Designed miniproteins, single chains, continued (2). Designs and how they scored, part 107

Each design is a single chain, and the fold is of that chain. pLDDT is the mean over its residues in the fold that is shown.

## One batch from the design tools (miniprotein)

Design m7946
Fold by ESMFold2-Fast:
Structure m7946 (fold): chain A 98 residues (1-98)
Amino acid sequence: NPEIEKLAREVAEAIKAGDWEKAIEIAKQLKSSEERRLFIDLATELLSGLSPEEIEELMKEVKENQSPEVLEEARKKFREVGEASRLVADVLVDAALA
């Protein structure tokens, strides 16, 4: 859905810029639960900077090289995904309350 992809990119950029008011106004444009689900998935990917392909590559590297350095880098990157998901959820809750 090109419109949802555009909104997801715009909200990721607003969150990165610390423009919370703009992020809320973008999220208010979502009309359905299906649109919100697609938006959450794509915005989280864009905000974390980790694609599904990069996540698979990370998992492969961890399985092939279990050095402390590789494990810590993987943990750090997965924590970034979790933080991105939390920020997107906060924007959606704030948009629903506004």
Scores: mean pLDDT 85

Design m7947
Fold by ESMFold2-Fast:
Structure m7947 (fold): chain A 89 residues (1-89)
Amino acid sequence: SETEKLLEAIRKALDELMEKYGLSPEVREAVREAFDRVEKEARDKGLTPEQIVQRVALALQELGEKYGLPDFVAEALRRLAEIVRELKK
């Protein structure tokens, strides 16, 4: 489904960015847990792609503030926008 493609694309992008930015195991776990919560809510409540993107963006912003990760968050939000654009083709 479009939702499954979106979730998989976001997971892959986050994994690549966590590696690129050399995030600590603690921070990587926090990012993974936040995404897993959004993925579960998306499946349980039937969230739209727009609602999934909004929840991921909010979680990333909160994590960026907590752990001081402005560059990681900025690039992650740009990748999220690119994923949405590609899925609308």
Scores: mean pLDDT 86

Design m7948
Fold by ESMFold2-Fast:
Structure m7948 (fold): chain A 61 residues (1-61)
Amino acid sequence: SEMDLEKLVKLMPEESMREFLLTEFNSVEEAALAYLEALKKLAKDEEVLKELEEEIERIKK
């Protein structure tokens, strides 16, 4: 997808993300990391990859 992945992440509201994470995973941190790692596989721009890396670090914090 050539869609702006940074904006795609921001389009996921807290409620929808939480519901998805609780359905697929038992750990919010694990699910969020898996989600962002999947987005990194779709990203073609290094700047987008950098933004995703920053979000991953925020989750680890």
Scores: mean pLDDT 62

Design m7949
Fold by ESMFold2-Fast:
Structure m7949 (fold): chain A 88 residues (1-88)
Amino acid sequence: GPLEEALKEAKKLLEKAKEYYKKAKDAFKNGDIDGMEKSLKKMEEIYKKIKEIVEKFPDNEELKKILLEVGILLGMVRIMLGLLKMFE
């Protein structure tokens, strides 16, 4: 049903966010600020898409957990990017 399709979509978006998080970590290791910012923008777009799914199914705890997980990954990338910009 619609909820099962939403969960499948959200899980697919979470895996994409994890791929961009890996790219952001690789960029961080190389001091690549532009690469990190590119990955961050893609992760922000993914977060927005998952948030829209959660808003359609506001009582679903699994969807909320997926959104929280992507939010944590976003927070980690923002911290890493801030660190690189301080130590240019």
Scores: mean pLDDT 91

Design m7950
Fold by ESMFold2-Fast:
Structure m7950 (fold): chain A 93 residues (1-93)
Amino acid sequence: MEEAERLKAEAEAAPPDAEVLIEQAERLLRKAEELIKQGKYEEALELANAAAQTAARAAEIARKRGDKELAERALELEVRASLAAMKAVVELL
């Protein structure tokens, strides 16, 4: 989907700002979860992986800044995205 590809590209091009990366990861994860509900597992897997990578970047930046709450939020988002990716993989088996 064009919208999904745009969100992925925006996340990839995002500046190294933890708050911006968390917002992008949340949007990617929401779209991945929507795609899972629609049975579009290959697209969902791609976006869930992108969300996990984006959240991991946010966690690293927040950790370096000493922002423990933001780092924890980013880590939780990374875990949720990884679980969404796993669900998509299981459905493709």
Scores: mean pLDDT 82

Design m7951
Fold by ESMFold2-Fast:
Structure m7951 (fold): chain A 65 residues (1-65)
Amino acid sequence: MARREEVLELLRELAALYRQWLATTDPAEKQRLIEQMRAILERLEEVGDSGVVEAARSALEAMLR
């Protein structure tokens, strides 16, 4: 069992990084933001909620296309 507050915090961080990624035109900065988003996804995976991880990963893949 994981604390829902921690999951929500990670999802909020992911959303904030996504907004920064949309606002950024610098390719190097976009790469950094993608790296940080991947780290958040790995932390969500450690929390053990596979459904949330799958949804977040699918959303990230859609963003990068």
Scores: mean pLDDT 73

Design m7952
Fold by ESMFold2-Fast:
Structure m7952 (fold): chain A 77 residues (1-77)
Amino acid sequence: ETREKILKLIGEILRIIGDILDIERKIEELKKEIEENADDPEKVAKLKKEIEELEKERKELEEKREKLLKELKSIEP
């Protein structure tokens, strides 16, 4: 019972970590595009907005990860 619940929580946490890493990679790619297009204010503004949306999504995933970690700690103090 407890072991299966722990393994399921770990699996969900690992998936969220994977999603966070994917978002971080996308943010780094967009930052490089900003650097390459620094003289294009319209494109820079659009890329900054995309980064802002990705940072918001990352924050939501980090909050979900924290909630699952607290749940895991409550099972194995």
Scores: mean pLDDT 84

Design m7953
Fold by ESMFold2-Fast:
Structure m7953 (fold): chain A 58 residues (1-58)
Amino acid sequence: SFEEEVKKLAELLGTSVENAKKAVEVAKQMGLDVMLALIEREAGPEAAEALRRAVEAL
């Protein structure tokens, strides 16, 4: 579910569920590829994969 994927993203980013939801919203607005590249750079490929799954679960 979207809620499960967002929780996993929040854990991997070391942030709140609210901040993880904002990352998903920004990915929708800026384009998923751009946000995936940014998250992979900051938090690694596992976090980028979690972001991709959260966006797909919307």
Scores: mean pLDDT 82

Design m7955
Fold by ESMFold2-Fast:
Structure m7955 (fold): chain A 121 residues (1-121)
Amino acid sequence: EALELALQGYIAARQGKVDEAVSLIEKALDLAPDDPEVIFYAAQAARMAVKADPKNAKAWLTLGRVYLRAGNYEGAVKAYEKAIELDPKNAEAWRNLAEAYRKLGQTEKADEYEQKADELA
């Protein structure tokens, strides 16, 4: 089920269907956030989605979430920063950026970005 959704997201991304790809990746990660195969195809799909539509804030947010689950915390930070550049009022993007910084041991930055998320929520 989750792997099937991730594979469908990968196919949608290859066809340039960014919104469909993002929706399918999010569903796959919700069902199996720690499955290495799901994470692998979700990462491929999310990278393709941001390449096809680099101004899609939701696609960058999804790429950040995939990288966070994959343990690529530096990649997650960069993807979330791009999502925030495109949509600075998205409280969830700030909260996810804070989580990525906590994983990197940057507690002060994490606290600052959580406060920013709270101000926007």
Scores: mean pLDDT 88

Design m7956
Fold by ESMFold2-Fast:
Structure m7956 (fold): chain A 106 residues (1-106)
Amino acid sequence: SMEEEGKQAKEISKENLKRAKENPENGSTISAALLNSGLALNLTGDTAFVGDTFDQVGKIEYKRGDYKGAVTFYKRALDLYKKSGASPEKIKELEENLKKAEEKLK
């Protein structure tokens, strides 16, 4: 079923995010997390889950010094959070992280 496939896609995405945090230089885990989050969105409509995935990838990129990547992922996460009705606290934290990443590029 689409729900079962969506659940599997979310689990694969989360596992790849965990691996990306352990080994941030392995870009294949970030790609797998993002692709599976997109599949989960297509199967379940869970826009908030995709927002969380982009937010976490942005944090990984920031931590490894890829500030341009962090800005790109944070902007996408912010758009997804606003679309999904994420909490004001989540949006504020992400906006602060985005500003911090943008300041690194100046």
Scores: mean pLDDT 87

Design m7957
Fold by ESMFold2-Fast:
Structure m7957 (fold): chain A 73 residues (1-73)
Amino acid sequence: MWASLLTAAMLHAMVGDAEAARELAERAIEAAETPEELEELAELLERAAEKMEDPESAEALREQAERARERAE
């Protein structure tokens, strides 16, 4: 279930664990089954990145947002 994985990714990003945030975001993207879910994931990841204090975590979430959009095509 991608929503739980996304929540975990955001929590790890908030504590500066960019590696875990990236891995969990990738798994959320893999769990998404429709282009609509991938688009929603990308939007949520992009918004989460704006709120991150750690630059590495913010960048990890932005990279995964772009990958989600690519897979939504």
Scores: mean pLDDT 81

Design m7958
Fold by ESMFold2-Fast:
Parts: C-alpha cells; sequence; structure tokens
Structure m7958 (fold): chain A 65 residues (1-65)
C-alpha cells in the first residue's frame, strides 16, 4: 500500500478532485484517523503523484494519514 502523511478533510473541494482522479484510475483512498489538516498545493501534487505511482505499480489502494 502507498501511504502519504497528509490528513485531509473529506468534505473539502481538494479531496473531491483527488478522489475523482483516484476513482478514474481504480484507486481506493483510505482515510487515516486524526484531525484533518489544511492542504497546500504541494500536498495536493504529492497525493496526485502517489495515486499515479500506485496505479503504475498495479496497486488498488492509497492511505492518507
Amino acid sequence: MVEVDVRIDPNSRAFAVIRSHADALGIEILLGEGEPQELSMEDVVAIVRAIDEAHRQGLTRLLLR
């Protein structure tokens, strides 16, 4: 499983975009426990990269924590 140390608010617009991209590639996003943090543009890019890397490796799941 690919892990990214970013706690995301599931109700945010940024998460909606991230989930849409993951769903298009067949990647399930798992949310970790803890307080959600505000995402920077660098965090969003890192998550998108992690989704693309998971897809390239044939993985179907990504953990955000």
Scores: mean pLDDT 75

Design m7959
Fold by ESMFold2-Fast:
Structure m7959 (fold): chain A 76 residues (1-76)
Amino acid sequence: SEAEKLEAEGKEALRAGDFRTAGEKFEQAGRAAYEAGDLEKAIEYYEKAGLAYLASGDVERAERVGKEVQKLKEEL
């Protein structure tokens, strides 16, 4: 799936120490999972994105995806 491809790219970025790219790829994976109707996967990917953004020092993006996680959990 598109989400799985983006997750793989995010994991590759994590291995390379590119935390910002990892965050962006996991955020894209979360969006793709949401569009596919997989709320549990979307939450998982957005949580991974938030952690990657925090590791990159991007608190603003981490906070944004954290709010998306909260919103999606309310839809479960």
Scores: mean pLDDT 88

Design m7960
Fold by ESMFold2-Fast:
Structure m7960 (fold): chain A 65 residues (1-65)
Amino acid sequence: MTREERERGLRALLETIEKDLKENKNYEGALLLLEQLLERAEELGLEEIAEEVRRRIEEIKEEMK
């Protein structure tokens, strides 16, 4: 699997998480899945996706305050 294919796969997972969050407003579940996605992105060295996921995690945490 190429770096581009891995990045595309992680972006698709991010979109799925965002869709579920919008439909079900399950902030706790979304955070858990985003943290798992971040770990995978960091493990694969996909820094751009990792930064995007970190920003989104912080945004959701702010919304929960």
Scores: mean pLDDT 80

Design m7961
Fold by ESMFold2-Fast:
Structure m7961 (fold): chain A 74 residues (1-74)
Amino acid sequence: SELEKQVEAFEKAAERMVEQARRDPAGADSLLAQLETLANELIDYAKKSGNDELVKKVEELLERARAELQRIAA
């Protein structure tokens, strides 16, 4: 499905953003803000689709990336 493809793309984007932040920690806060924006849009789409499992998956992916980005920014 299109939603499943977008969730996979989000997972890959989160991984790339964390890697980028490790190379340039000064950008970590900006990358986190970008990731949260993407996650919120995707969560809204998943909620409208009634797909609670994909909502949970995006939230879990965001939580993992957020924790790592915040650790890098500190």
Scores: mean pLDDT 85

Design m7962
Fold by ESMFold2-Fast:
Structure m7962 (fold): chain A 56 residues (1-56)
Amino acid sequence: HMEELERGRRDYRRLLERINARKTSKEKFMEIELEDLKERGASPEVIEKNKKAYKE
């Protein structure tokens, strides 16, 4: 499926961003993860829940 190819490319890019963010700050890492959730079409409620989880 084309969706599988697109997912692979996006996941690879996000992996690189996460690796770099972990070397800089926890806040930056959290922002990247939340942005990925938004791109996947997650609801505002799910985004807020994950934001709280990342702060612990």
Scores: mean pLDDT 69

Design m7963
Fold by ESMFold2-Fast:
Structure m7963 (fold): chain A 67 residues (1-67)
Amino acid sequence: SALEAAIAGIERQKAELADHLSPEQKAEIDALLAEARAALAAGDTVAALAHLLKAGELVAQAKAALK
């Protein structure tokens, strides 16, 4: 699904930024991705999307800080 692909994309970006993310940032992103997956498995698309968007924003903010 598009949401599963988006979750995988954020995980890939997190891995690429691994040396630039604090342990706290990594933990928060991991928690949000885990919550997004759990919500998706439960059929709660609204909750899955909310967690995914927050995880994506944190990754985007970390990436932008490198520019």
Scores: mean pLDDT 82

Design m7964
Fold by ESMFold2-Fast:
Structure m7964 (fold): chain A 86 residues (1-86)
Amino acid sequence: SRLEEVIAEAKREADRLEQLADNAVKAYKSGDKETADKYIEEAQREGKRAAELMAEASRLSPEGLKVAQDVEKKMVDAFKKIAEAK
């Protein structure tokens, strides 16, 4: 179903965002700010896509709303890691 497809894609985008955040943190710790900034730009693009998928999931069902809340928590935690590494 469309709901299952949107939920699966939102979770994949959230997982990729976490990976990009971890890569950005590693780059900052190694002193490679240029590489870290590139990972942050990719994380911001993934975050925008995840937000669009969350809005669609929330519109489709209450289950979609719950998944959207879980994805939002992962996004907040990922960007917090980046902020704390600077």
Scores: mean pLDDT 84

Design m7965
Fold by ESMFold2-Fast:
Structure m7965 (fold): chain A 61 residues (1-61)
Amino acid sequence: MREEAEKYLEKGLEYRKQGKYEEAVEYFLKAERIYEELGDFEGTLEVAVKLLELAVDKVLS
């Protein structure tokens, strides 16, 4: 459900605030999978933006 994806996004943001970047990525990817299954392009783009913001913090490097 879209509501679950939104909760996963909120969880990822909370982990990011705590500096727990691996957990933040995990929850963003959980949200992305739900948005993909729903065909929600806006949701998948929002997750991509959040992952790019984490990459600026050197999470993906």
Scores: mean pLDDT 78

Design m7966
Fold by ESMFold2-Fast:
Structure m7966 (fold): chain A 98 residues (1-98)
Amino acid sequence: MEGLIREARRELEEAKRALKEGNYEKAAEHAANALLNAVAAGDEELAREAVELLEKVLEKLPENARALFALALGYAFLGEKEKAKEYLNKAMDLILSK
């Protein structure tokens, strides 16, 4: 668990840096990895921070499948079922409409 928390924090800092640099694809990758590690560790605070970064990424990349699926997972973990369903539906629509 401690290793997952450390990795989540590292990935969050890399996501924040990538977002500031305008590298939105890299920000999506690091923020999604941070969320996966936070969820695996059961850390709601880190999961919330990763969710906030992923939402900022979607403002720049609205059709980023990784960010959409990660947000569905994050909101489900945080107990926000309606938001989780919304992001899952957006991700599935993106994949199934191609």
Scores: mean pLDDT 86

Design m7967
Fold by ESMFold2-Fast:
Structure m7967 (fold): chain A 77 residues (1-77)
Amino acid sequence: MAEQEELLERTREALERLRAAIAAGDEAAAKAAAEEAVRLGRELGAALAAHPSPEGLERLRELDEAAREAGDAWRAA
């Protein structure tokens, strides 16, 4: 499915950006990346509801984990 394949690619990129921003201590970049990750995670979740895949479920778990890490680092933002 082209839609799910595209979301898997975009979520991978968002996850990489979020982790890089967290490692750099860049609050603005981490916030922007976390917002993008949440948006893409919702889209991926909808796609997975129609056509579940192990890769998609693992990606959602990774996004949730990274978003929580960002929230812990910048809980006041």
Scores: mean pLDDT 75

Design m7968
Fold by ESMFold2-Fast:
Structure m7968 (fold): chain A 77 residues (1-77)
Amino acid sequence: MEELIKKGKEYLEQGNYEEAKKLFEEALKIAREKGDVVGESIALDNIGEVYKAQGNYEEALKYYTEAGLLLLEQGLQ
């Protein structure tokens, strides 16, 4: 998962939003399959960053909110 997040951030930095989002979506899937709540939150935050970089602030806010609520529900703040 961490390697996917790192690679996704590299693509995001390069402006390759499609590949960045794909890698973060894969990381999200892996985190969910493992029950890794912290990893799921990290992946959701990074998907939000892709939308923010694209100027889609409404979508970005949805992902950031989901990530924050997930950590709050688990007592991880």
Scores: mean pLDDT 84

Design m7969
Fold by ESMFold2-Fast:
Structure m7969 (fold): chain A 63 residues (1-63)
Amino acid sequence: MSLEELEKAARTAAKILRDMGYSVEEAVERAVNAIVAYAKDQGIELTPEELERIRKAAEEGAK
């Protein structure tokens, strides 16, 4: 799985969480945690830079 696919998933998850009534902060945190957990289960080790890109994607989805 590419980083771009993880960013898209984080953006989509954050948007869905916002539509469910979570705050921006809660939607971002939950989306990032879900993507990180998924990556770990798939054996993908994320760098600090990749984690920051995923967080930014979640922030874009939450707005």
Scores: mean pLDDT 84

Design m7970
Fold by ESMFold2-Fast:
Structure m7970 (fold): chain A 55 residues (1-55)
Amino acid sequence: SLEEEINRLDEREREIQRELDRAIQAGDKETARRLTIEGASITVERMGLWLQHKL
């Protein structure tokens, strides 16, 4: 369902945030950049699901 899919994306976003925090603390700029991009991709996917349900 839409709600289950959104909850899955929310969980993945939380995982990415934890990994991002670790990368920042370690000074790993390249990993932090990659994770930031991945997080943005999840946000776009979530918006797409919301729009599909609305339309």
Scores: mean pLDDT 83

Design m7972
Fold by ESMFold2-Fast:
Structure m7972 (fold): chain A 78 residues (1-78)
Amino acid sequence: SAIAAAEAAIAADPNDAQAWYDLGLELLKAKKYEEAIEAFEKAIALDPNNKEAWEALARALAELGKLEKADEAFKKAK
């Protein structure tokens, strides 16, 4: 699966910000919102200038009803 492929990439290189972002996107598609948030937070910790990761984090937070946190993350995406 796409999630298993992303997890394998992270196992090979846990400091790959792109792999964490890709994992987050696949988890978001699977509606695993809490796990997606963790993956996006890892991507952002490694690359805080990844505006796409901040936007995706905001979307995952909004899906869990964490609207204030979602708004803060969305502002970082600008």
Scores: mean pLDDT 87

Design m7973
Fold by ESMFold2-Fast:
Structure m7973 (fold): chain A 70 residues (1-70)
Amino acid sequence: SQVGTVIVNFTGLSDAEKQAIVQQLKNAIDKLYEKGLISKEQRDQALADIDKSLADFKAGATTGVVNIVK
């Protein structure tokens, strides 16, 4: 999203596939930070949102939401 919201769907995925998606999203956020496209605070918040989305899915949510403010 141009307003910095990403919706992730973990439905039907194995734990290994969920972990791979989480790692790929974290790598993408780190690259945005390295390029100066987001602040450290925005990076830290986005990483926290990814971890929360994975935890929410394990608790019964079908989707997660990650906010990347840029």
Scores: mean pLDDT 68

Design m7974
Fold by ESMFold2-Fast:
Structure m7974 (fold): chain A 70 residues (1-70)
Amino acid sequence: IAAAVNQAIAALEAILSQKLVVIDVNVKSSGSTLTIALTAVSADESTTAFALFSVSGSTVAIASLKVVTF
């Protein structure tokens, strides 16, 4: 679980090309799939990201992303 969360955070930072501070993590299991919901804020607080990742085995894939920027 921790490894999958770290992969999700790294993927989100790569998508936004920015280092993020994660303020909320919610992990749910449904069947064979794990869902990770992240809320993260940029260091300057100009960007807030809400992301959902689907995890199957060692594969972490983005399911949805909402970004609020100034």
Scores: mean pLDDT 75

Design m7975
Fold by ESMFold2-Fast:
Structure m7975 (fold): chain A 60 residues (1-60)
Amino acid sequence: SDGVLTAEELREILESLGLNPSDEWVEQLVRHLDGDGDGVIDRDEWERATSNVQRALNSL
């Protein structure tokens, strides 16, 4: 919450959508979206990630 998302929260959200991402894929996504390197994803990054993640995971 608080406008940021952790890797664990991202993974749980993806799993709740019926997706089963690998740990490495989730870590890579978080690192890609976390441009500041603080280990969290900003809300705007999360909104972009939702669309991109569904498409990317469907391509795995």
Scores: mean pLDDT 66

Design m7976
Fold by ESMFold2-Fast:
Structure m7976 (fold): chain A 70 residues (1-70)
Amino acid sequence: MSYQEKVSRLIGEILRIIGEIFDLELEIEKLKKKEKTEENEKKIEELKKEIEELKKKREELMEELRNLEK
């Protein structure tokens, strides 16, 4: 595998994760505009947890990208 191929793949995956985080943040905003129910609060917490997992994965990929650039 070439250096450029690895960089391109990592950038592609990072961008996909950013898009997924954005979609989940939109879901949270939609839920916040609804009635404050226990069910909606639980869904918001589940979405926040998923966003945190995606952020960790994004940081891991960004660190891998930084290591390849050096």
Scores: mean pLDDT 81

Design m7977
Fold by ESMFold2-Fast:
Structure m7977 (fold): chain A 56 residues (1-56)
Amino acid sequence: MNIEDLKIGDVVAVLAGELYVGTVEQITDESITLRLSGGKTVEIKKEDIEEVRLLK
């Protein structure tokens, strides 16, 4: 899946040095913000993303 095909509300697995699984809460030109299980949010720079998979 291309990063540019992501939408707010998508549930994704993102590999960026570490595996992150969560819901896309925000998308900018340089980064995405995921809400992880348990309510924590993480911002991931698009340039650091190795792989993205759409789960839902």
Scores: mean pLDDT 81

Design m7979
Fold by ESMFold2-Fast:
Structure m7979 (fold): chain A 57 residues (1-57)
Amino acid sequence: SMKLEAETLAAIAILKAYIQGKYELAKELAELYNKNVNNEEKLPELIEYFEKKLKEL
């Protein structure tokens, strides 16, 4: 499901930011996920965002 995909990508991105010492970014990523995960129309954008963020980290 797209919701599970968004959750998995967000979890990896948050963890990656955290282990790099980017604590403020990790917090912002978690807040972005929590705000949008229950809005099905926003899931494709959320997935794309976290895929891009993972490549930047």
Scores: mean pLDDT 87

Design m7980
Fold by ESMFold2-Fast:
Structure m7980 (fold): chain A 57 residues (1-57)
Amino acid sequence: TFEEEVEKLFEEKMAEYRKANPDLSEEEIRQLAVYDLIKEGKAREYIKKKAETTPLE
C-alpha cells in the first residue's frame, strides 16, 4: 500500500542518516528523515503521524 511504501522509504532514509551521522541519536535521525519526507511533500499526513509517535521535543 501507499503507507507501506512511505514507511519503507522512511526506514531507508533513517538508515542513510544513521550511516552518515553515527554520532546522532536515533531521535535526531528520525527528525532528519521526517523533515526530508515532509519537504518532498510525500504523505505529509503519514509523516506527521510518525512524528507524533517519535516527538521532536
Scores: mean pLDDT 69

Design m7981
Fold by ESMFold2-Fast:
Structure m7981 (fold): chain A 93 residues (1-93)
Amino acid sequence: KEEEAKKLAEFVYNILLKTAESAGDKETIELVKKNKEKIYEAFKNFKPTDPRETPLSRAIALVLEFVAASADLPGYSKEKRKELLEKAIESLK
C-alpha cells in the first residue's frame, strides 16, 4: 500500500504537469513543479480510509476537475484551471 501511495503521487504529479503543459500555461507549470515535493509527501504516508472527507479525497477531486477542464469542456478557462490546481495543492497539507 505504501508502494501504491508513491505510484499514486507520481501519477497525480504527472497528470497535473502534463495537463498544464498541454494547456500552455507556464505559470501553472511552475506552480506544479514548485509543489512536487509537497504532493509526494502528502501521499507517501497517507492511509485513505474512507477518503470521502479527507484532504486527499478533495485534492483528487480537484485534480480530476482540472484534468476535465484541460479536455476543453465548456465553461473552463485557463484562470479557472489555475485556481483548481492551487486549491488541489493547498488541500494536500
Scores: mean pLDDT 61

